# Designed miniproteins, single chains, continued (3), part 100

Each design is a single chain, and the fold is of that chain. pLDDT is the mean over its residues in the fold that is shown.

## One batch from the design tools (miniprotein)

Design m11479
Fold by ESMFold2-Fast:
Structure m11479 (fold): chain A 70 residues (1-70)
Amino acid sequence: PELSSNPLAQRTAEEVARAEEIARTVSEEELKELEKIFKEAKENEQTPEEKLEGVRAGLIVELKRRLELE
């Protein structure tokens, strides 16, 4: 088991927890926008900040899909 003893690990855990909360409340329209952001982030050249946005969008989309398939 990994312990969140460093700031980076803590940050990742907090981002995942936030993404789970967002996934539970995100609307279908918001989900489509997140899917578009994630797809564009994969296909185009991005700045590090845009890549981070894409990763967050992709995480929320995947979590929403899992909740709907439950």
Scores: mean pLDDT 68

Design m11480
Fold by ESMFold2-Fast:
Structure m11480 (fold): chain A 100 residues (1-100)
Amino acid sequence: SKEEILKTLKNLLNLEFTPAQREHILSEEEVQFLNQHYEETGNLEETIKLFIVQYPQDLFALVAALKVLELASEQTILNVLEKVLDEYFEDPEAFLEEYS
């Protein structure tokens, strides 16, 4: 659910990852995808939308990536993720059609 995903990110933002945990997460294909698209677009909202289109079943990997990559302030990440998840969960089929 949207609430569960947002709660998970909020909890993760308050945790300190070990170097080994951070390295493991950064090595994941989904995390590399998110980072590469952010480097290309400079737009966190667009990057998160593209991630959901590519990996709609792995939204918890998305929150781990957002925590580890630190692409923006915690408040900005939370606000952008909530906005995108609101759009996605309102109509997932229309979301995937529009952004794929």
Scores: mean pLDDT 82

Design m11481
Fold by ESMFold2-Fast:
Structure m11481 (fold): chain A 93 residues (1-93)
Amino acid sequence: MKTIVVTIKFEGYEPITVTMEVKEEEAPEAVEEIKKLAEVAESGTPAAAASALYLMAQLAKKMGGSDEDVEKLLEAAEKAEEAEKIEIEIEVK
């Protein structure tokens, strides 16, 4: 198992951290998909950012993420509609 940690930073708010566990052979594809969604969230319109984070929540759910982590991503998607600046950090352990 590989652990993927995603930290979503919104200007003026506390960072949201989400942890996903994936099979080692699936980790490269999962990381690539998460990176693509993070790029859309950081560079897109607020609506595109919200959509990208919503898709990330669906991905986390498919990858056995906790209900708490999925809820955090859904909360992040809602905040993204109002956020002026979003930064996403991805760490693989």
Scores: mean pLDDT 79

Design m11482
Fold by ESMFold2-Fast:
Structure m11482 (fold): chain A 68 residues (1-68)
Amino acid sequence: MTEEERIEAIKERFPDVSEEEARAFLLLVQGKFDELTPEQLKKAAEIFKRMGLTDLAKKAEEYAKSKE
């Protein structure tokens, strides 16, 4: 699957998610927390919570706090 196909799949599952937020989500799933701003990490943490990925959401929030 291409990156664009993955982004579109995320937007279909979460229609309120922007293209930018979907890209941030993909980077976080790949463990690239350092490439995101604290604000993007907080937004991605909310997406993880909606998906039931509570451990990833907590990690994203903790990483955001460490960057502030």
Scores: mean pLDDT 71

Design m11483
Fold by ESMFold2-Fast:
Structure m11483 (fold): chain A 94 residues (1-94)
Amino acid sequence: KLNELRLRFLKLLEELIEEAVKAGKQKEVDEALRKAIEAGKSQKTPEESLYAFWRTLIEEVGEVAIKYSENPEKIRRLTEEALEALEEIEELEK
């Protein structure tokens, strides 16, 4: 169900952001958010803007979390699962 997929996506995103913030790299997380906002602005439709925002945010926050994590494989899997869930949501909403 779409709602179950959205909840899974939000939970994965929350965990990924928590890992990056826990590493004490708030400025790098802020930069990831800025990049995500810019990626969204470059799109033609509100839906494309939203998905571009989420994809870029996940990728950039994932990079920050991986760089400072004691378990980069866990962070890589979280990033991949979040991107997969987002792609499934995007396909179901088209």
Scores: mean pLDDT 77

Design m11484
Fold by ESMFold2-Fast:
Structure m11484 (fold): chain A 79 residues (1-79)
Amino acid sequence: DAELIEELEKAIGEEAREVTERAKRLAAAGRLDAVREIARVVAEAAAAIAADPSKALAVAEEAVKRAKEIAEKAERELE
């Protein structure tokens, strides 16, 4: 579980850290709905990587992209 997330952070690096920081800011702003959606995307990616580790990088890249889209939409709705 947590180890798979750490491997995703290593594979994607700064992108995964950026998403995590944005999720923390959204949580502080009361947007727990957006944080839950980001968590769902990460959990689905972790499950897909566990099923086929050879696709880890591609799955991680798509998960980061989806998480960023969720964060950006939620951040716009806070304005």
Scores: mean pLDDT 77

Design m11485
Fold by ESMFold2-Fast:
Structure m11485 (fold): chain A 63 residues (1-63)
Amino acid sequence: SMLEEIGRGAAEGLALISESVSKLSGSDDKEELVEKARKNLPGIEEGLRKSHEKIREWLEEER
């Protein structure tokens, strides 16, 4: 279903960020990578929220 696909995509995105952080490019870059991931998290959360709203609107229009 579309809902499952969007949910899976969001989860995969978050997992990729987590995995990228675990694969540090260098010891000195550790804190920088963590900070960048933290700054990107709100954007992902907002994207997920908007996706939920769009799905709800779509389902309402299908009736």
Scores: mean pLDDT 61

Design m11486
Fold by ESMFold2-Fast:
Structure m11486 (fold): chain A 92 residues (1-92)
Amino acid sequence: MKISVEAFDESGNEIAPRATFSTLETAVLYVKSILRLAQHMGLEKVTIIIEADTAELAKEMGERAKKIGQEFGWEVETELEGNKLIVTFKRK
């Protein structure tokens, strides 16, 4: 299984290096680390692009992203196209 994660600020600049993970849990931890970095940087919006080996895995990442948003106090919007997930986190 592979999950690729990329993160961008509102201007489209990469805020964390693109990384590929072999487990859902390590990909989730990376998303959490990105949101912690975004909070430290004072960002109001972060776009995270997640590409998974399967549509089911991308959907599970979407569910986990919504929970992470709730935990960190961010509004979450998800767009799923096959195995590609676009997650937009916005500060409340």
Scores: mean pLDDT 86

Design m11487
Fold by ESMFold2-Fast:
Structure m11487 (fold): chain A 55 residues (1-55)
Amino acid sequence: SNLEELQKKLKEEEIDFYKRAIEAARYVAEHGSPEIADTAKETAERFEKKLEELK
């Protein structure tokens, strides 16, 4: 049904979102200023945990 397809697509989009967000946060953690880098590192770790829960 359309609803099941939409639910699957939503989950796939959520997984893709977290993957992209983790990459972006890791990039900022590596290349950003010390203050921003710390926050980005923590954000990446939170998103990695969320991604693990979605699998």
Scores: mean pLDDT 84

Design m11488
Fold by ESMFold2-Fast:
Structure m11488 (fold): chain A 85 residues (1-85)
Amino acid sequence: MVSEEEKERIRSLSLDELMGEASYNLLLTIRYASLGTEEGLKKAQYHLDRMETILQVLKERGAPQDVIDLVQRMVDIGRRVIDYS
C-alpha cells in the first residue's frame, strides 16, 4: 500500500515529475508482475497504486485532458498485466 507520506510527496511534484513517476511506476508494475511470484505481484500492486495516486493528483490540479487520458491508459495497462499474471 502507498503510505500517506508517499501520497503527500506525490502531491508536491511538478507536472513533468508526475509524468516521469507515472512512466517509471508503469515499467516497475510490468517488471514485477512478469516475475510470476507472490512478492512480485505485491510490488507490482504497490507501483500500480502509486500510478493511481498520480492520476488523482493530475485530475485535482485540472491537468490537460490528454495528459489525464494518457495516465489513465497507463493505469489500465498495469491493471491488465497484474490480472494476466
Scores: mean pLDDT 86

Design m11489
Fold by ESMFold2-Fast:
Structure m11489 (fold): chain A 81 residues (1-81)
Amino acid sequence: SHADVEAFAREVEEVRRTLTVDEALERLGELVRKHAHLFSPEDLARIEALLREGRRADPRTRADLLFEALGVMSAALRRAR
């Protein structure tokens, strides 16, 4: 529903505003699992793969993967509306 999309978007924005890159990767993984129904299977798999790779990556690559995951989430939420 629109309310679910808006609730998820607010939680993602809170993460972006308040957490370190490492904390954001873990928290976004939790949020994506909680709100999996908002994503296509393809988008969900891509987001989960990016967050998983980010947690294993060096610090330089980790931030880039986090931003890529946020981009996929943003695009998916626009399609869900």
Scores: mean pLDDT 79

Design m11490
Fold by ESMFold2-Fast:
Structure m11490 (fold): chain A 64 residues (1-64)
Amino acid sequence: GMSAEEAAKRAIEAAEEARKLGAEEKVTDNIISGAKKAAEQGDSAAANAAAYEAERLVKELKEK
C-alpha cells in the first residue's frame, strides 16, 4: 500500500480533477479534508480509501 502522505496527495489531485469535471464542491471538499486529516494522523488506510473514492468519482464522470 501507499504511505498516508502519498495516498492523500493522490486523493487531493483526483478530487481536484473531479471538481473540474463537474463534481459537487461539497463532495470534493469532503474527500480533500478527509485525505489531509488521514495524512496528518498517519492513517494510510483512510488516505487510500479517500484516493480510491476520488479516482472512482473521476472515472464515473469521464465515462458518464
Scores: mean pLDDT 82

Design m11491
Fold by ESMFold2-Fast:
Structure m11491 (fold): chain A 71 residues (1-71)
Amino acid sequence: GDIFESLEKEKAKLEKAEKIAEEALKQGDNTYARTVYGQLGKDYELLAEKYGEEELRKKAEEFYKKAQSIK
């Protein structure tokens, strides 16, 4: 398959997971939200290594920071 089509499909999955984490925070489920943001950081880091895209590395850093900021 097209490498760009594969990247966009994976990004779409991670964007859905981000919305799940945001909804968990709104519901007060900080533990679940922290877990999902941490997983998003790992998933974006792996995509950044696979595709070499700088924006994916920045996204990984952003989600790690979000996970660490949730008490």
Scores: mean pLDDT 82

Design m11492
Fold by ESMFold2-Fast:
Structure m11492 (fold): chain A 88 residues (1-88)
Amino acid sequence: MKERIIELAIRLANLQRRLLGLPPLSEAEKEEIRKELETVPDKEAARQVAALARQLAEAARASDLPEEEKARLVEEAERIAREAEELE
């Protein structure tokens, strides 16, 4: 399940960049995330992704972003959290 955890972490990082108004991750940045997670036990990585995703959802709710963008970020972050929790 490591590949799925890596995919969720990349999706989460891209959501964080979107919250900050930054462009999506480059291929080099995605590769760095993959290498970091390859050294972490799967269940620990999944737990961390779930916790960070829930934190991002709260940050998005507290942001000054337009309501439509805020709602999309919250929904996607909560979806990532649920998928990561299923992998614990």
Scores: mean pLDDT 84

Design m11493
Fold by ESMFold2-Fast:
Structure m11493 (fold): chain A 75 residues (1-75)
Amino acid sequence: ALKKLSLEEFKELLERTLEFLRKLIKEKNLSKEEAIAAVEALTKYYVKLAEQNGQPEQAKLAEEAGKKEIERIEK
């Protein structure tokens, strides 16, 4: 069963997952294209998870966090 998370719990989980992904990108020396694809896949997963749990605020938070991370990679 999918666990329903509060906004705060979801934010913490998302932040920790993005931090792990940044570390993985650095350690594996991923290209910008590969890094962006990984962030997009992760963001899509969290948005879908939040939507399935009826949590539109969490879904929006995931979309915003993903866009911000992609922008950070693309500069």
Scores: mean pLDDT 80

Design m11494
Fold by ESMFold2-Fast:
Structure m11494 (fold): chain A 98 residues (1-98)
Amino acid sequence: KENILKLLEEIEKLLEELEKAIEEKDEEKALKLLLEIEITLGVLALALAVNKISLPEIEELTELLKELEEAIKNKDYEKALKLVEEIKEKIEKLKEKI
């Protein structure tokens, strides 16, 4: 549980940095941060799987991250910021279940 919470906290910090990069319209930095979030989420998903914990929110987060990548690549920064807030909300809900 402690390791899972640390991974969720890491994702939250990366999301805050991503939000700032999007506000600055720094596409390169935003995509790099998004990749780090995707890698950390993959590590989280593996940790959950080895502990036999099933969380449907992980699949929802994966789809939201794909939409976020498309929004950033399309320079739709308004949509990207809304998606970051939705992802943050789902991470907080996930922390409540652990």
Scores: mean pLDDT 83

Design m11495
Fold by ESMFold2-Fast:
Structure m11495 (fold): chain A 71 residues (1-71)
Amino acid sequence: MEEKIKQAEEEISRYTKELNDRAAREVALLRQRNPQASPRFLAGMAAHIQRDAQAEAEKRRKEILEKVKSE
């Protein structure tokens, strides 16, 4: 049981890092592709992308933990 929890924590950590890296790339690409867009618009879109990534990470974390508890 304890080992499965450690495995889940590592999986969650790797997935969260991957999502954050993906979100960072999307934000960078958004700014690069829209140099004429207002700073406010870019900041709002960046916040939206980062919030979505956090929500996805939290959802996956919950799913992984529930799976470990059921096994």
Scores: mean pLDDT 79

Design m11496
Fold by ESMFold2-Fast:
Structure m11496 (fold): chain A 99 residues (1-99)
Amino acid sequence: MSPASEVVRFEEALREMVRRGASNEELAEYAREQGLERAARAILLAKEAGLSAEAAAYLGIAAAYEEAGMLEEAERYLELAAKAGKVPLEEVRKIVEEA
């Protein structure tokens, strides 16, 4: 099975968790449980930057898609994170690069 299928399930799970009011810590813990350490780091770095849980979830999803080689989906989620976080695209890109 393609790594892309695992990232799609991760995306769906994080989006649902945000709808249910999950914290950045809960999102990061779920990413770690899925073996997505870089996604977990991106979520925690987003929290440190003062971004919302929604923006942090989008950055975690972007990191997971980037690791899967799905660069178009990763870029889409960086744009969603910037809009949700109300920050420039450069700031969210830097967070994923530091993760």
Scores: mean pLDDT 86

Design m11497
Fold by ESMFold2-Fast:
Structure m11497 (fold): chain A 90 residues (1-90)
Amino acid sequence: MEKKAKEHLEEARRYLEEGDVEGALEHLLKAIKYADELEKNGDIESAIEFLEEARKLFRELSKVSDDITSSLALMMSSVLDHKIDKLKKE
């Protein structure tokens, strides 16, 4: 799961650098899924690290996307910010 989350974050970054917004979004969503599985397995520190990177990449995605995708990316960034804050307080 940790390796899968990392691979999807690296792919998301690559797609962002290439201007492929849809590819970046797909891999960001997959990375979040694997980060959620890490949280469920008790790997809280790894989950936080991957969620923080995904949050950063969603903010980057919002700067290069159309209005609809930008709004979605900002919403996802906000959701991840709340989740990270909750996990850090545990």
Scores: mean pLDDT 82

Design m11498
Fold by ESMFold2-Fast:
Structure m11498 (fold): chain A 68 residues (1-68)
Amino acid sequence: AEEEEKEKARRYHLLGVAIDTMREKGREEAIKTVAEYLQKHFGLSKEEAEKEAQRIVDEAEAALARNA
């Protein structure tokens, strides 16, 4: 059951990495970096990883916009 919490913790870590990468290198690089990590770590297909990465980066962008 704690595996769910562990997966969430990893996802939150990826969200932080996405925010940092997006601020430093821009949105496209953040999407690419997160997508590659999701493919290698979670075993997602390239298509699924790209969709998930876009969702994570979109959430990061929305969070940054709300705090600006």
Scores: mean pLDDT 75

Design m11499
Fold by ESMFold2-Fast:
Structure m11499 (fold): chain A 93 residues (1-93)
Amino acid sequence: MTEERFEKATDDLLALADEMGADEVTKGMIQITMAVARVNASKTENEEIQELEIEYARLLSKSLLYKDTDPELAEKLRKEAEEIKKKIDELKE
């Protein structure tokens, strides 16, 4: 189930955030990012788009998490997320 995959990804990201000492604002942004992707995935029957929405949210959340500790990695992850976003937009056309 896609819902179970989003729940696991969210839990894994929040566990990583806690391990890294991320603040409540950063954890809140991760939860919002994951929730938005879950809503977007629920609006489509295309399994490829659903998979890409999970990957996009995961990469974007990791980018937010690393922004203060490893800015170069954060930028790389953000750019990877933007490429996934472009692919999602292309598939919706």
Scores: mean pLDDT 82

Design m11500
Fold by ESMFold2-Fast:
Structure m11500 (fold): chain A 97 residues (1-97)
Amino acid sequence: SARIRELVRAARARLDALAAELAAAPTEEAVARLRAAAVALADELLAAMKELKDEASLEAYEKGEKTAKEVLGADEENAKIYGFFAVAGRVELEEAA
């Protein structure tokens, strides 16, 4: 899905910019800003996947979130972030093929 690929690409660019800010000035505020952005982007991606009925991307998200909760003991926010990266990883593999 072109929309999911575009959302992942835009989200990654935003997260990379915030990660660069954190690397330049490692503060609690910079960490909180990066985390908040990652959660918001995960929610946006999840909403888009549900709207498009992209079952493959939703399955990747759910597996990532479940693994984070069950294996890593992740809280709800961190589990959403892992779900996001599971979908992003799938998109990267599809673009590389």
Scores: mean pLDDT 83

Design m11501
Fold by ESMFold2-Fast:
Structure m11501 (fold): chain A 67 residues (1-67)
Amino acid sequence: SLEEAREAFIEGVRAYAEGRWDEAVEKFTQAIELFEQYLAEKPDPLAEVMLEGARSLLAIAQERLGR
């Protein structure tokens, strides 16, 4: 659901802000999957922006881990 996707994204942002890169990667990956599932059935510009945000933050978190 959109609520589950948003919750995962918020948890990812919290982990990211606290320098918990492994947890941030896990949560952003989860959020991306949930947003993709939601957007496959319902167009939602805000959810699309959040999906792109999660992808960007995931890429940075992965770089911080040296990946």
Scores: mean pLDDT 85

Design m11502
Fold by ESMFold2-Fast:
Structure m11502 (fold): chain A 68 residues (1-68)
Amino acid sequence: SVVEGIAEKMKALADQLIAQGASAEEIRSALNELFMQEASKLTDPAVIAAIGGETKKIIDEAEARVAA
């Protein structure tokens, strides 16, 4: 649930930034910043790793959408 909630926030942020015409670099920076903020509140390395994996996937997908 924590992983899912944070992934939903990241997807929403990516969608918002793409709609605003943000560059791939801006999207990557914003999503990495959100990951760092959320990860700083967590202590379980497995949960942090799962969120990190979701963040990478969302960044990769957003960069592909901007490049298209």
Scores: mean pLDDT 84

Design m11503
Fold by ESMFold2-Fast:
Structure m11503 (fold): chain A 60 residues (1-60)
Amino acid sequence: SKKENVEKLTSNPSLMTAIMLLLAAGLSQKEVAELYGVSQSTVSAAIRKGREEVAAQRAA
């Protein structure tokens, strides 16, 4: 999957929030990926990178 899609997702806090809420509601990463038209690996990578980016900024 293209890294550009991961960056697009992590650059949109509203979209990231929606993804996290869907996962919390019991949807799998695959189901969330299908809803947003991306691959499961893109969703997984976007969640991980988004979380790491926020944690790094707060730790600074």
Scores: mean pLDDT 70

Design m11504
Fold by ESMFold2-Fast:
Structure m11504 (fold): chain A 100 residues (1-100)
Amino acid sequence: SLREQILELLKKAAEKLTEALSKVVDKEITDIYKESLEKYLEQMEKLSDEDFLEAAKDLIEGFEYEIKWLEKNYPELQELIKELKELVEKAKELVEEAEK
């Protein structure tokens, strides 16, 4: 389903973001952030389709904010940032498709 594809892309994006953050942020902060994202994604799996799409949009906006911050401050992470951007953009396209 589109929902399962969106969730899988968001899980992969969370993994790539956590990997990028682990290069520039203390391990303790990165671990807390990772656990928070994993819990958020697990809670999303329990939501209605309408609430799931709203949660997905909120998470995508959060990822886009973090991507812009990483691009400005850590250009050495360009390869990870590119992979993260591709995952986020694919998730965004599927969310827009699901809302039609």
Scores: mean pLDDT 88

Design m11505
Fold by ESMFold2-Fast:
Structure m11505 (fold): chain A 95 residues (1-95)
Amino acid sequence: RVDEVAAILGVSRAVARRILASPGAEVRMEADGRVYIDGELVGRSSVGLVLRVDEEGNLIFVEALSAAGAAAKPRIIEYSIDLGVKQLEEAVKKV
């Protein structure tokens, strides 16, 4: 999973681990490749995409800036759906 997420998002394994270890954290990737978790710069992406995920794990926005980004986009959407379902399940269990 960590290797798959790192490959899809074009980030290091350390950044991928932080994303997976922080369910419900806001994730943002900018056009210059900078990656943020809850507003903190954690690394850079090499894939060429802009991405926004809210703290509920919902994919708000994704846009491909390169062919590699276009290839990654469907996998990102699939991953975001899985994260959203898990966030909803965790929220229900805590009530």
Scores: mean pLDDT 67

Design m11506
Fold by ESMFold2-Fast:
Structure m11506 (fold): chain A 80 residues (1-80)
Amino acid sequence: SPFDEYKKQILGIIQEGAARVAAGEDLDTVLAEVEQKLNQLLTEIENDPRLTDEQKAELKQLANEMLAQFRAWLEQLRAE
């Protein structure tokens, strides 16, 4: 379903970001690109007529929660 495909894409963006940080890429650069990719995906979700309003809200919540967790993880790494 498009809903499940978007969930996989959200998780994939975060997992790719985490892998890039683990590979030694700059934290601020990776965060900026993860935020850009998620914002682009959220625009696609909002404009997808195959999704219900409830599904759009759930995907937006998932993206926001995953991004908040990613940011918190990066702050832990900065603190060493």
Scores: mean pLDDT 90

Design m11507
Fold by ESMFold2-Fast:
Structure m11507 (fold): chain A 109 residues (1-109)
Amino acid sequence: SEYENAKSVRVTTAEEARELIKISKETGINVPVTFNASDDTPTEEIAEIIREAKNLKALLVPAEKVTFEVADAAHEAGAAVTVEDVTPETRSRLELTYAGASLAEIETP
């Protein structure tokens, strides 16, 4: 089941995301999730959360945390990706990362 018209639950830490994933698995209820990844969250953990969250609607992520693994996981999940704190230096890396992950667009706030 998918809550297309429901307001997504926004989580900012890996711990909050893991708690929602656990509750979803235990109850069978998939609540739409927006994950706002912090600078303190490791890139590998971001990718794992994305792959494990069955109803990830949107990912907000700092440019420095956008790796091939994170981009690939978001693409596979069908999540909308908004990249934060894009600089000219990080933009070149993002273009390479998205090319490798077959993502069509980079959205910046």
Scores: mean pLDDT 68

Design m11508
Fold by ESMFold2-Fast:
Structure m11508 (fold): chain A 82 residues (1-82)
Amino acid sequence: SEIEEAKKALKEYLKEEPTKEQVQELLKLMEEVLKLSKELIKEGRVKEAEEIGKELMEKLEKAKTIEEMIEILKEAIEKLKE
């Protein structure tokens, strides 16, 4: 299950067990990031998608809470929509 795998990964990073609802929200935002990134690539904006993706990964690796991860993903979505 994607939820169980994501929950395990988040528990290892955060040292606390997130709720299923929090994991579902995080996965939904991640799916949106992937969808918008694919759209940029189709438009020939590959380098922009790569730069946003790199920044997203660096910020997620430094995130200490699930709330921070959610905000990081929301910011990435905003940048991808431009």
Scores: mean pLDDT 79

Design m11509
Fold by ESMFold2-Fast:
Structure m11509 (fold): chain A 58 residues (1-58)
Amino acid sequence: SAEEEARRLAEETARAAVAKDEEAFRRSMGRLFTFARRHGLDIDALLAYVEAEVRRLR
């Protein structure tokens, strides 16, 4: 589903943030925003999920 794909992309974004891979983080954030907009998903909820995943991985 689109929500499951967005969650996977959010998890990829969180991993890039933890790895301090600035280019991967920038690309993944761009993909997440574009995907969320195209599918009418709540971007604020996805960003909160990214932040929670970053905290979980640290």
Scores: mean pLDDT 85

Design m11510
Fold by ESMFold2-Fast:
Structure m11510 (fold): chain A 62 residues (1-62)
Amino acid sequence: TLSAEDAAQRIAALVAEAKKSDEREAWEYFLEREVVTADQVGPEEGENEREKNESILREMEK
């Protein structure tokens, strides 16, 4: 379907660009993590976890 093909193309393009960057390792881990979460787990679950972690960090700063 269009969503599946678009996701695959987007993933391939992002990974290819990351590998061409100077910070290959950092970009690869960053994009792969973001892309994998969106495709495998779903962006909503990933964002919820980030929001919870941010809340905890704010409490620790107090």
Scores: mean pLDDT 54

Design m11511
Fold by ESMFold2-Fast:
Structure m11511 (fold): chain A 60 residues (1-60)
Amino acid sequence: SDMKKSVQGLVDSIMAKNSDETVAKMKGLMVKQAERLRERNPKLAEEYDYMAKELTKKLS
């Protein structure tokens, strides 16, 4: 989807420039934000879910 392309550069940059500890913390915040937005703004929640999943790649 277009959303994945729009945020891919951002998540790649985050993973390249930050420690695993910082990336884990950012992932946790993105997951919480997605949960908060899921009913009110499902498209934005989907973007946060995608970013959290991508950040998981650095932690695995």
Scores: mean pLDDT 80

Design m11512
Fold by ESMFold2-Fast:
Structure m11512 (fold): chain A 104 residues (1-104)
Amino acid sequence: MREEVIKLLKEFIEENTSEDSPMKEGLLYLIEKLEKDPDNEEIREQLAKGLALLVHAESKKNLIDINDDSNPVVQAGKKLVEAIVAGDLEKAKEELEKLKEYLE
């Protein structure tokens, strides 16, 4: 994975979490695991669901089911993780902006 793409994701997490957030620690840990094993489907899915949960926690909208793969927030999280693993900075930026749309 490209360092620039990882930096973009870490900045998003830091902007949307407090310093002592368990969510921040968990997401940063999953990123570290994904950097070591980018083809690991389980880590990709856990990171995607964690990002969806982060967006939900900051959102004023209804509760989401992070196990519902048809949920738009879960889908956006999955697409972001795919772009990150591919090292596609422009695609990662696009998917991240879509994910940010749910932060109201």
Scores: mean pLDDT 74

Design m11513
Fold by ESMFold2-Fast:
Structure m11513 (fold): chain A 54 residues (1-54)
Amino acid sequence: SMMDRARQQLADYSRKAGEQLRKIRTATDPSERQQAQQQLRQNMLLAQEADSQL
C-alpha cells in the first residue's frame, strides 16, 4: 500500500540521517563534516515528507 511505502521510506531516510549524524561526530576533516551535515539535513527533510504521507 501507499502507507507501507511511506513507512519504508521514513525508516530508510531516518536510518541514513542517523548514519550522517555518526559521521558528523567522528569526522576529523572539516569538509567531510560539512558534507555530512548537508546530507543529514537532506535526509531529515525527506523523512519528514514521508511522515507527512502517513
Scores: mean pLDDT 87

